# Designed miniproteins, single chains, continued (2), part 62

Each design is a single chain, and the fold is of that chain. pLDDT is the mean over its residues in the fold that is shown.

## One batch from the design tools (miniprotein)

Design m6278
Fold by ESMFold2-Fast:
Structure m6278 (fold): chain A 57 residues (1-57)
Amino acid sequence: SEERAAEVAKELGLSPRQAIGLVQLVRDGFSREQAIELAEREGIPREKAEEVIERAL
């Protein structure tokens, strides 16, 4: 899943580190919506954050 998150990040022009962090937040018990909101606060567009979660989980 972390490897998948990194690959999706490369396709979307995102940092692999940020994408992996998103997946880890959901695994740690944050809702998908909470993880996406945190990503937006870090400057990741919502659409790209959603794509990472959908394809990596």
Scores: mean pLDDT 80

Design m6279
Fold by ESMFold2-Fast:
Structure m6279 (fold): chain A 59 residues (1-59)
Amino acid sequence: NLLEELREAARAGDEEKVKELREKIIEDIRENTSDPVVLFTAVALEEIALDLDIELARK
């Protein structure tokens, strides 16, 4: 279960693993869902979260 692995990686503070698992979850949704709205939402949320974290670190 990719969600469970994501939770464990997040608890361990492994940012690289969290990013990798999020990408895999997005791909799994894309492969198993033909709804473009769901796909777009998942991708958009990941991109926004990553960009926000970088900007907040910069101020």
Scores: mean pLDDT 65

Design m6280
Fold by ESMFold2-Fast:
Structure m6280 (fold): chain A 56 residues (1-56)
Amino acid sequence: MEKDMKVILVYEKYRQEGLSREEAIKKAAEETGVSEDYAKKVYDRFEAQRAADLAA
């Protein structure tokens, strides 16, 4: 879903700026109009998939 990708991109942007994981999730949720719980679930799924791909 388009919203899920935007959550990930906003989260990564704020993490690169030096924000904590929790702060970056909050900012991603605010900018995309979703709940923090939803943003966390989206990123957890993305992180799990990326970790699997990198660990191959």
Scores: mean pLDDT 77

Design m6281
Fold by ESMFold2-Fast:
Structure m6281 (fold): chain A 106 residues (1-106)
Amino acid sequence: ARAEAEALLARGNEAFKEGNYEEAIKYYEKALALDPENWRAWANLGAVYFLLGNYEEAKEYFEKALKLAGPEDAATLEGLGEVYEKLGNKEEAAKYRKLAEEALAA
């Protein structure tokens, strides 16, 4: 159920906050096994992989999160902007940063 997936997401977030990236990934994977539409788990996997320097994987996870959440999640939009910058796509990076600013203003 989504509520159980959200509880696993919260445990993953605590591990992420502590810098325990391997544990964070395990909890996010468990959340996604229970609810594959849990966009927050996809977004947080994107953030973990971005911090690990795995920009292609981070891009895929953030894009999955946006497809499920819609464009209102400013943190995911900002993360995707940073990913596109690291991948050398300055035009896409600028687009996503602008979308993140607009989402924060809404």
Scores: mean pLDDT 84

Design m6282
Fold by ESMFold2-Fast:
Parts: sequence; C-alpha cells; structure tokens
Structure m6282 (fold): chain A 76 residues (1-76)
Amino acid sequence: MKMKAVVTVKPEAYDDAVAYARAAAAGLDIEVSEDKENNSVILVGEDEDAVKSVAEGVKAALLSRGVEAKVEYEEA
C-alpha cells in the first residue's frame, strides 16, 4: 500500500528541504512533489520503509543545520 509523507518546514528552509528530499529519493521508486504555498515537500511510494527512511533523513539533515521539520505520515 502506498505511503505519503509530508515534510513541512519554515519558509527559509524550503529550498533546502526540496533539495535534500530529491537527493535522498534519487534512485528510489518515490515521487517527490513540491508544495511551496505550504512550505512542504510530499513523498509518495509503495515501500513504506523507503518513504520513512527518506523523510527521516531529510528531517535529520535539516535538524543538523538547526531547522526543525514536521513530518506527517498518511496512507496514499
């Protein structure tokens, strides 16, 4: 079953969040969508562990730079 992860950040960190998500999802069967109006990056994939790994990786990368990210998981 497909999993959706929504990574939400402050406006100043949006471009970094998008870049980290695209880099982390590269080579994986994960769709990366941009939602600039809500400062969110959306990850959708059939492998729940892969989606969670990418989302948590993005969150950890942002946190290492002092940026907190909110990650919400839902069934796609």
Scores: mean pLDDT 84

Design m6283
Fold by ESMFold2-Fast:
Structure m6283 (fold): chain A 56 residues (1-56)
Amino acid sequence: SSLQKELEKKVAEIQKKMDEELSKATSLEESQQIIDKYAEELKKALEEYKKKLKEA
């Protein structure tokens, strides 16, 4: 429950930052780079969550 809430907050933060950067992007190339950056951050958040969940 608390671990899931922590993940949800991190995901929401990452999505908000991605949306802010995407709104400033002027090309498809820039948008793809932003998406790739935040996809990696989401992946790290999920891996951290899975590790903590395994220990619970």
Scores: mean pLDDT 83

Design m6284
Fold by ESMFold2-Fast:
Structure m6284 (fold): chain A 74 residues (1-74)
Amino acid sequence: MKVIVKFVKDGKLLGEVEVELSTTLAEAMRKIGIEPPEEVRVIAFGRDLGVVPASTTLEELGLKPYDPVIVELL
């Protein structure tokens, strides 16, 4: 099952990708040509989930198919 992840930095959209829930944030960033930092901020479910390791999977964040997720590069 897939989710669409939007990557932003300084309020600007860098790109978006459709990935499986088992995908890590780092793997999703590599798919759109972004070198993954060690940590990123995640916004989902209408709230800030905080800063998480880029090795975290979308499933570990509690995401479900079709959930909107924003990943903010620090």
Scores: mean pLDDT 79

Design m6285
Fold by ESMFold2-Fast:
Structure m6285 (fold): chain A 68 residues (1-68)
Amino acid sequence: MEDLMREAEVSVYIIAGAVAMVTKDYEKAIEYYEKAKKLAEEIGTEEGKELAKVAEEMKEEAEKKLKE
């Protein structure tokens, strides 16, 4: 139950990051994706590992956008 709730929290941070990407708030998107990755890694489930990978990839896109 707790792991499921934490996976939901990770999903919320990923969604928040995606919203920040759409609004071009790239620094905020990076912050949300970093929080999502950290939380996902702490869960230790296979789903958490996949979410951490998604968050890292999204963070890299946000960092690329921030440079321009």
Scores: mean pLDDT 80

Design m6286
Fold by ESMFold2-Fast:
Structure m6286 (fold): chain A 67 residues (1-67)
Amino acid sequence: EEAKRLLEEAERLEAEGRKLIAQGRALMDQGVASGDLKLLNRGIGLVLRGIGLIFEAELLRKKAEEL
C-alpha cells in the first residue's frame, strides 16, 4: 500500500514545513525588532527550508495519485 505511505509522509513533511515557516517568521520578527541580523538570517533560512518541505510533500501527493 505505497500510496497510503506516500500520503502519510507528505502530511508529516507539510506539518514540519509549516512549523519551520512559523519558527522562521518569529525569528525574523525578533531580528527586525532587535536589529539582530543573525536572527533575521536564521529566520529566513528556516522559512526557505520549510517551503522546500511543503513542495516535497506536494510532490509525494502527486506520486501517490499516480499509483
Scores: mean pLDDT 86

Design m6287
Fold by ESMFold2-Fast:
Structure m6287 (fold): chain A 80 residues (1-80)
Amino acid sequence: LKERIEKLEKEVEELRRQLEEIEKEIKELEKKLEEAKKAGDEKKAEEYEKKIAILDAARAVLEAGIDFLEETIKKLKEKL
């Protein structure tokens, strides 16, 4: 049981690293979106908005996965 908990905690850490990378990419795209809007480049602004939306969806999936694993870890720890 303890080994299974440790494995799941390691998986959560890996997913959190992936989440941090996605959040970093979103912030960079938000900066590019702001610059495109200031330049009046509507086509680039729309492209960045679409990329941000895709990454937001990926972030939501990762967050849901992390929450599920953390709930599983909590339930397993309650059995210890």
Scores: mean pLDDT 85

Design m6288
Fold by ESMFold2-Fast:
Structure m6288 (fold): chain A 74 residues (1-74)
Amino acid sequence: SSMDTLIELLSTMSPEQQRIFLLHEVRLLEEDLKKGLVSKEEAEESLNRLIEAARRVGMPEEVIEEIEKRKEEL
């Protein structure tokens, strides 16, 4: 599944690399939404997927909270 692939990818990264990668993906989604390339609902679904992957690989709560906050600000 796409979720399993994302988790496997994150699991090969250091904690610093995981943070940089995930926050970059969040920023790209915010930019795509601003440009009208994705709907708000599609952006929320993608952000929920990133949050779930971060939880499953055990990323720090402060990173997860940052992504959740950005989802609420869409």
Scores: mean pLDDT 88

Design m6289
Fold by ESMFold2-Fast:
Structure m6289 (fold): chain A 69 residues (1-69)
Amino acid sequence: MEEIERYEAEIAADPRNAEAWLRLGEAYARAGDLEKAERAYLRAHILDPDNARIRAAAEALGREVRALE
């Protein structure tokens, strides 16, 4: 998907861009790649631990993962 490729390019240019990691995680979650989404959210959280959007996204992913079990 162009969306995922776009965020990957942004991360390649600026690997410390927490917003790009968050958006990449959201794109993976929408595609159903929950493992990749979790890894992207972890990277975003490490870069910006006080970001409420990253915490909310990780929490929502946790609910989806539990629903799939």
Scores: mean pLDDT 76

Design m6290
Fold by ESMFold2-Fast:
Structure m6290 (fold): chain A 73 residues (1-73)
Amino acid sequence: SEKEKEAERYLEAGKRYLELGDYEKAVAAYRKAIELFEEVGSPKLAEALRNLAEALEKLGRHEEAEEYRRRAE
């Protein structure tokens, strides 16, 4: 679907921002990916949740990161 393709583009954007050290932009991109993956029921939701948790840890937002890791289970 178009929403799933859009979600995948946000997931890839988040990964690029993580590589560049732009952690806040990575979080924003991953949040958009999660929203869209939830709407379409994609199995890639777990990957997006784990990647968001990693970006949040890089920002020192450890409690939020743990919440998203649990949701990825």
Scores: mean pLDDT 90

Design m6291
Fold by ESMFold2-Fast:
Structure m6291 (fold): chain A 55 residues (1-55)
Amino acid sequence: MEELEKLLDEFIAAVRAGDPRARDLAEKVYEKIKETNNQELLDRLSEALAALPPA
């Protein structure tokens, strides 16, 4: 859980900073979250994804 929360936090920070690597982080975070089936983390990921700019 701690590592998953860290990955999600890094992804959200990357999205906020406009980091082009945010997309790669999103894939990794989603993979880990779906393994735990944690809806709260899925909601946070979805909100961050909605803020992600195209390419």
Scores: mean pLDDT 74

Design m6292
Fold by ESMFold2-Fast:
Structure m6292 (fold): chain A 83 residues (1-83)
Amino acid sequence: SKEMRQLLVEAEASLGIMEIGRAVLEKAGDLEKARQLDEIIEKMRKLLEQMKKAVEAGDEEKAKELYEEIQKLYEEAKRILKE
């Protein structure tokens, strides 16, 4: 649906923001936080891949569950970036 495609775009945007944050940390020399963020980004990529498949299959329940898991990881990543 259009709604599920919109959530997918939002999930992709969240991943992009985290990738930018990771690059900023690396440039600042905060390699420990950058590594923590790498683990979260890897998990987000895997969930995003599953969410794309759920959206393509029309499984709105699965897509919403995966979106919520991605947003939880995004909130965790934001705590690391803003500590």
Scores: mean pLDDT 87

Design m6293
Fold by ESMFold2-Fast:
Structure m6293 (fold): chain A 64 residues (1-64)
Amino acid sequence: MEEERRRLEELAEKFVEAAKAGDEIGAAVYLLALASYRAAARSAGDEELAALAEEAMRRALEEA
């Protein structure tokens, strides 16, 4: 869980950096990675990880 939290935070930070830099492709790739984490967690029944991914994505979108 701790490793997954770190990875989600890293992806969120990379998305915000790309979005602020005007790197549309980079931003799309990182956003897709966050969304894929959430989808995979939901599919696996990992509600805690799915909630963490959703929160990371929501925060990143607010900061972008």
Scores: mean pLDDT 82

Design m6294
Fold by ESMFold2-Fast:
Structure m6294 (fold): chain A 70 residues (1-70)
Amino acid sequence: SELDKQIAELESERKTLHAKLDANVEKELASEKDPQRAALIREINDALKTMLDYVYELEKKRLEEEAKRQ
C-alpha cells in the first residue's frame, strides 16, 4: 500500500541518518584527546538520534492517521 511504502521510506531514511551521525562521531572521536569532551560528543550524538527517532515516530503516526481519513 501507499502507507506501507511511505513508512518503509521513513525507516530507511532514519537508519541512513543514524549511520551518518555515527560515522561523523567516529571521525571526531578518532582525533579527540580529552575524555570529558569525548563523552560529551557521544552524549550529544545520542540525544540527536533520540530527537530524530521522536520526529520520525510522529511522522509515522501522522501518515497512519491521514490514511484513516483517506
Scores: mean pLDDT 87

Design m6295
Fold by ESMFold2-Fast:
Structure m6295 (fold): chain A 80 residues (1-80)
Amino acid sequence: MSREDLEAETLLALGDMYLALGNRALKQGKVDEAIELYKKAIELYEEARRLATSPEVRAQIDEGLAEAKENLKKAEELKK
């Protein structure tokens, strides 16, 4: 594992953590908190994507990004 791959995996793990925190906040009706947590997850996933060289790691990042973006959209719709 290169330094770049290790960094990408670390950022992926942090992105997954923020996605999980966002999902928890949304479940609790904390819509504004969920939005900010999903935005943070997206930033971390995008940074991980810039560093990722492994197709497998890149696929995991893309899955996390898709979920975070979908859940962000749902949370934003709940702010009505």
Scores: mean pLDDT 87

Design m6296
Fold by ESMFold2-Fast:
Structure m6296 (fold): chain A 67 residues (1-67)
Amino acid sequence: GAARSDQDAFTERLVAAAEELGLDPQKVRNAVAGKGDQEDNEILARAARAYLARTGLLPEGAAPPPA
């Protein structure tokens, strides 16, 4: 269904945020799939916080991207 492609895109954004923090992207994928342990869930939480902070700190349409 359409919701599946949206979840895949969201998962890739969380993986990208984890990689920017130096976290293991596979642990993020495990946590998102509901197969992670406590450590995987903590890594996912850190990636999610970074993604949300980035989304809030990057205004859309208010400032052009740097050249």
Scores: mean pLDDT 69

Design m6297
Fold by ESMFold2-Fast:
Structure m6297 (fold): chain A 80 residues (1-80)
Amino acid sequence: SMEHEKLREQLEKFEKDFEGLKEWAKKSEDKELVLKGLERAKELLEKLEKEAKKLKDEETVKKIEELKKEIEELRKEVEA
């Protein structure tokens, strides 16, 4: 469906943006700004997860859960 296609496109865009966020986080000395960026990324994933669950797209839900875990691990590294 068009809804599944839009969800895939949004997730692919997120993955590209997240790679940039990870590289920025490694180089940035501003921990607070990085943590704010990670929180915004998590909020976006939670919105995508809600849509994936409505569409019963279990594969996309699993992918989003994995990305949320990556954000959490990166947050712990930044806070350390």
Scores: mean pLDDT 84

Design m6298
Fold by ESMFold2-Fast:
Structure m6298 (fold): chain A 73 residues (1-73)
Amino acid sequence: RPLTPEQVLQSTGLSDTELRVLHALAEHPGEVLTPREIAKRIGLSVSTVRRALKHLERLGLVERVGNGYRLSS
């Protein structure tokens, strides 16, 4: 079952940064976005976005595909 961003917020205690990254990916379902593209879209540093993506990947909410990330299907 795919988790909604709201369910993730309530269930996992994600930071504001992690939620913003997840929301940006949810706006582009099925699309692979690089950390640089995500950072540009949400106005955060690439390093901050990479850290958030690593944590979200560990939780199984996003997956790494080539040079970027997408929401887990």
Scores: mean pLDDT 76

Design m6299
Fold by ESMFold2-Fast:
Structure m6299 (fold): chain A 74 residues (1-74)
Amino acid sequence: SRAREYLEKAREYVEKGDYKKAAEYLRKAAEEARREGKEGAARAAEVGAKMAEQKEDKETILSVIGFALRLLDE
């Protein structure tokens, strides 16, 4: 899934502290998740993008990305 690839890339950027790139990939993940019919995953990815843009806690952002990945499998 392209949405999964973008979520995994976003996770890598969060781990590196590149929140700008993380937000970019989370926005791309949300768009792709919607194309795949995964609205829950798309919404979670959008929340993650806002958190990354606001430079929220790394662990919180990673948790939201993990939740989006789980919703993608449903």
Scores: mean pLDDT 87

Design m6300
Fold by ESMFold2-Fast:
Structure m6300 (fold): chain A 70 residues (1-70)
Amino acid sequence: MEEELRELIKKLAEVNPELAKRFQALYDAILADPDEERRENGLKSLLIYARYVLEGKTPSFEEIKKELEK
């Protein structure tokens, strides 16, 4: 999951470097969370978001924010 997300961020950086910087910041913030369950849920949410963005779709950012706060 973490490696897959890192690969998606690298691909995103080639097409949208500004969005990739935002994704990298979110990824770093999630990894800094000492709670393993919140970290896992945050990574899953970010992975879904990254995949949708690369496919030209956008999920709700509010849903992702809620998972990052849990």
Scores: mean pLDDT 72

Design m6301
Fold by ESMFold2-Fast:
Structure m6301 (fold): chain A 74 residues (1-74)
Amino acid sequence: MSDAELEAEVLISLGRMYMALGDIFASKGDLELAKESYEKAIELFRRAAAIGDAALQAEAEALIAEAREKIEKL
């Protein structure tokens, strides 16, 4: 695994943590904190997509789409 691939995997993992945090805030009715958490996840996934291999890029792009849909449903 290259340093870039490892960095991309770490960024995806951090983004997934922010997605989970957003889901928790949304379930509590904290819509502003939910949106902020999903937006932070999107930022991390975009960074991962820029440096990851094709598989990591595809995973990150799918997660960006999921996060955007969650924001639209808030």
Scores: mean pLDDT 87

Design m6302
Fold by ESMFold2-Fast:
Structure m6302 (fold): chain A 77 residues (1-77)
Amino acid sequence: SLEEIEEEAERETPLSYGDFLDYRKELVKKINELKKKYPNMSYEEFIQKAKDIEKELREKYVKEHGEKNRAAIEASR
């Protein structure tokens, strides 16, 4: 289910709480776009595509996490 995909991403993604909230919003948006683009897709096919979106988005946020942490440290000087 979508909730199970979100929970697994939460467990595996080492993000700050704020970055995690942004990640969740983006994930929900992309999954809703997938539903609209392919309304006749099978449930199994949908879950596989949703997991692919989750992995891609997780990689993006893990990369951006380092940049945000650096910016926050620099702003505190």
Scores: mean pLDDT 67

Design m6303
Fold by ESMFold2-Fast:
Order: sequence, then C-alpha cells, then structure tokens
Structure m6303 (fold): chain A 57 residues (1-57)
Amino acid sequence: SAMDEELKKKLDEAEKELLREALETGKSYSRQEGYERLGEKLGMSAEEVREFVEKYG
C-alpha cells in the first residue's frame, strides 16, 4: 500500500542514519537495540519495527 511504501522509505532513511551515527561514534547495537532506536526515529515500538522489517523487508 502507499502507507507501506512511505514507511519503507522512512525506515530505509532511518537505518542509513543509524548506521552513519554508529560508524561516526563507534557505537555498536544489538538487533533489539537497533529496533528500539529505529522505533524512536519513526514513532513506532521496537516490536512494530521488527514485524514490519520481517514481513516486508
């Protein structure tokens, strides 16, 4: 759907930003911590982010 396409774009941008921050700071994230950080950026729970990524890529 259009909402899923918009969310995919936002998720991709948030993932790129998080990766850039990690590289700049030397910060390492677990999978769970990564989803929590992505959720903060997107206004979603970590569980919602994980489910979306696993279901839609």
Scores: mean pLDDT 77

Design m6304
Fold by ESMFold2-Fast:
Structure m6304 (fold): chain A 67 residues (1-67)
Amino acid sequence: NKKIEELRKKVLEVLRQHPEGVTVDELAEMLGVPRDTVAAILAYLVSEGKVTVKYDKEKKEYVFRLA
């Protein structure tokens, strides 16, 4: 599906521009896409080993980075 492929590319591009990491909510806001859609894409990217996730105690949120 072209729309999912384009969203995956945009997610990876945002992560490249933010090596400090981004939350699901930050990414959803940046892309103008629903939180659940972003979360699903991030879950696939983590399962593929392209993205890592770590809990950030300061933000009280999970933060995603390029692997």
Scores: mean pLDDT 84

Design m6305
Fold by ESMFold2-Fast:
Structure m6305 (fold): chain A 55 residues (1-55)
Amino acid sequence: SMEDVEKFVQALRDGGATKEQIIAALERELAEAEADPSTPQEVIDALRAKIEELR
């Protein structure tokens, strides 16, 4: 969900991650989600939306 994606991003920011590192982490999560056919479309859409927002 978008809430879970926001929580993930906030945890990375609290850990001192840069915007570039956060985008890279989200892109990796998106690749894993897309590789798993059981991943809900909502999760894939939320990850894509957040990556585009941060760019």
Scores: mean pLDDT 84

Design m6306
Fold by ESMFold2-Fast:
Structure m6306 (fold): chain A 61 residues (1-61)
Amino acid sequence: SPEDIYAKRRAELLQTTQRRAREAVEAHAGDPVALAAAMREIADETRRRLDEIDREYARLS
């Protein structure tokens, strides 16, 4: 169903975001300024992609 696809896409995006956040922590070990910038970028991209998924689901309803 569209609802199942929507839920799956959100879950997959959140899992990807968690992995990217972990990778950023490892990549920027000892550089809190660079880590903060990377985390903001990940948050902004995640929000944009969540909005895209929500928009696609709204179109199917």
Scores: mean pLDDT 86

Design m6307
Fold by ESMFold2-Fast:
Structure m6307 (fold): chain A 57 residues (1-57)
Amino acid sequence: SAEDLARALAALRQFADGRPLSRAEATPIIRYLARELGLPESVLRRLALEAGLLEPD
């Protein structure tokens, strides 16, 4: 849902703390949030990339 995506984005921003996360940093965070929020890891990774919170591959 839009609310779950907004909550995921807020959490990702908090973990990033003003800088993009590397792939190695992001992987365990995305896995944790996917499990806790019931969202696919692929959706969270795409969301983080679109928000500028992940370093590009």
Scores: mean pLDDT 80

Design m6308
Fold by ESMFold2-Fast:
Structure m6308 (fold): chain A 76 residues (1-76)
Amino acid sequence: SEVDRLKAEVEENIKKLKELSKKADPETQKFINLYIDDIKESLKLAETLPEEDALNLLRVVLDMTKYLIEKVEKEI
């Protein structure tokens, strides 16, 4: 399903953020981990929502993960 596809992409981006955090200084690592926690909470929320609302939330979350990856890659 589209929900499963978006969720899988978000989870792949979480893995990438964790790898990037290993190269970052301790303060940036803490910042990345706080964002990962927020993303994980959004994934849990999406599981409780009707499909249309879950799709909208997952698209926003996916865009957030892409933005954060770009920002962190420039800072490392």
Scores: mean pLDDT 86

Design m6309
Fold by ESMFold2-Fast:
Structure m6309 (fold): chain A 62 residues (1-62)
Amino acid sequence: SAEEHLRRALEAYAAGKLDEAVEHFIQALKEDPTNEAARFLLEKIAEETGDPRIREALEKYT
């Protein structure tokens, strides 16, 4: 579920596991495109890392 992916993403983000966090935030956004928290944190990680998966996910799911 979107909630489960968001929970896992937040745990990974808090642990500094950015690759894992991005995967779970993207899945949360895919299941719930209105999830502002997932979108905001993906944008923040994109600023920090330049991860191309984030741009693709934001264009596809929002």
Scores: mean pLDDT 82

Design m6310
Fold by ESMFold2-Fast:
Parts: sequence; structure tokens; C-alpha cells
Structure m6310 (fold): chain A 75 residues (1-75)
Amino acid sequence: SLREKLEKEIAELEKEIEKNPDNAVLYQRLGDLYLKLDEYEKAIEAFRKAIELDPSNVNAREGLKEAEKKLKEKQ
């Protein structure tokens, strides 16, 4: 299923993050995967970490805005 595929991609990405904890792009990708799973709070945490490591990461900043909007709409 799509969920199983995304969860497997998250697990593989988390292993890459353990090896490269300062790579902003890995946290941005983690945020993107959590957005696809509608896990908005986890997506926000991942995007914030990506922005902390690289404030110029436009994709992470856009993803953060989307995740925050989706979380508010859920309430």
C-alpha cells in the first residue's frame, strides 16, 4: 500500500539521518513524507529542523507553511 511504502521510506531516511544528522535536505524529505501521511505535527518538527540547519531551504519553508495550515484546518 502507499502507507506501507511511505513508512518504509521514512525508516530508510531516518537511518540516513543517523549517519548525516546535519544534512538539512534529509529533514526536508522527512517532512515531505510526513505531509503525505497527514502527520502534520511530525512534518512541522522535521521542516523546522531543516530550516534550522539551512534557512535558505525554500522547500522546507514552504512545507512548514503547508503543514501548519493543515494542522489548523484539522482543529
Scores: mean pLDDT 89

Design m6311
Fold by ESMFold2-Fast:
Structure m6311 (fold): chain A 64 residues (1-64)
Amino acid sequence: MVEEALELYKKGVEAYKNGDYQKAADYFTEAARLFRKAGHDEFAEEAWGLAQDAVRKYLEEKKK
């Protein structure tokens, strides 16, 4: 349901703002999957892009 995807998206935004990029990536990835399943491709693409950004920031912090 789109409401579940929106809740996950909000959790992803909060995790991202808190610097928890691993959690943010997980939430955005799950939100993107649910948005895509619901037919909201634009929201799915946005959430997927944010998940990719979160993964990149997580990897930059974990250089070793």
Scores: mean pLDDT 82

Design m6312
Fold by ESMFold2-Fast:
Structure m6312 (fold): chain A 109 residues (1-109)
Amino acid sequence: FAELAERLVEEAKPKAEEIGKTEKDPVEAAKKVALLTLEQLRRFLEALLREAEREGREELAAVYRELLAVVERALAELEKAKTLEEVKAIGAAFVRETEPLVERALALR
């Protein structure tokens, strides 16, 4: 669990740094970093979902499916964002929506 999350963060760091150096538009830079982060999180959650389904952990699998739905919605909203304020608002809503789901997943593990 923690090891996979650490690997995804390490994989994202060089790309996030490169975006910061090469993308002159601060809105586009923020969007690219947010999209990269959510794509990494999607892959992590898909791996967790497959494991939960393999183990017959139906309640846990249902929580991971809800988390994936929130990630997919955030990705779609980020693609449409035009301002830095919109990107920040999407991030704040994402944290608020995922917090109770993460708590449930941790309780079910």
Scores: mean pLDDT 78

Design m6313
Fold by ESMFold2-Fast:
Structure m6313 (fold): chain A 68 residues (1-68)
Amino acid sequence: EEEVRKLAEEAGREAAESLPTIPSDEQLANISVAVALRLAAEHPDLVKPDTVLVEPVEEGIRKALEER
């Protein structure tokens, strides 16, 4: 649980680094979903079908953007 959450937050941070500008709420939601789907595909052993990834990914993006 904690390991998966940290992984999702780190993936969100990486996604934020590739953004040229501060995303809108809609863009943030779309990016968070895309990153969550990628993590589920790349780490099927860690990410169960019912695992909530979108929220920790979004949190990772928000934290990275706050550091700008």
Scores: mean pLDDT 72

Design m6315
Fold by ESMFold2-Fast:
Structure m6315 (fold): chain A 56 residues (1-56)
Amino acid sequence: SANEIAAQLLEKYAGADAEEVRRLLEEGASPREIGERLGIPASVVSNAIRAGRLLA
């Protein structure tokens, strides 16, 4: 799914926990909320979400 791809991209490029990212995305968390929770810039999170949608 797009959320799984986004989570894997954030794990690979930002060192985030893929399962935690996937869970937050499934809960409907915004890129800002995910970035704040994980210490990642919101722009990096939104770019990963966009890439996940394009690659899914």
Scores: mean pLDDT 83

Design m6316
Fold by ESMFold2-Fast:
Structure m6316 (fold): chain A 56 residues (1-56)
Amino acid sequence: SYETLLTDIENAYKADPAYANSKLSVYNSSPIYKGTSKDVLEKYDKEVAAIKKKYG
């Protein structure tokens, strides 16, 4: 789910921010993005940016 993906990203950044940045391209290629609306993608981008700011 969308929530599971964000939780996985936050946990990755808590453990290793540099590694998490390399994994972001893989997460962004996830089937969860196929057919996803622009509004959901914008919300995701904002939440990921907040995680980066908090842990990076």
Scores: mean pLDDT 71

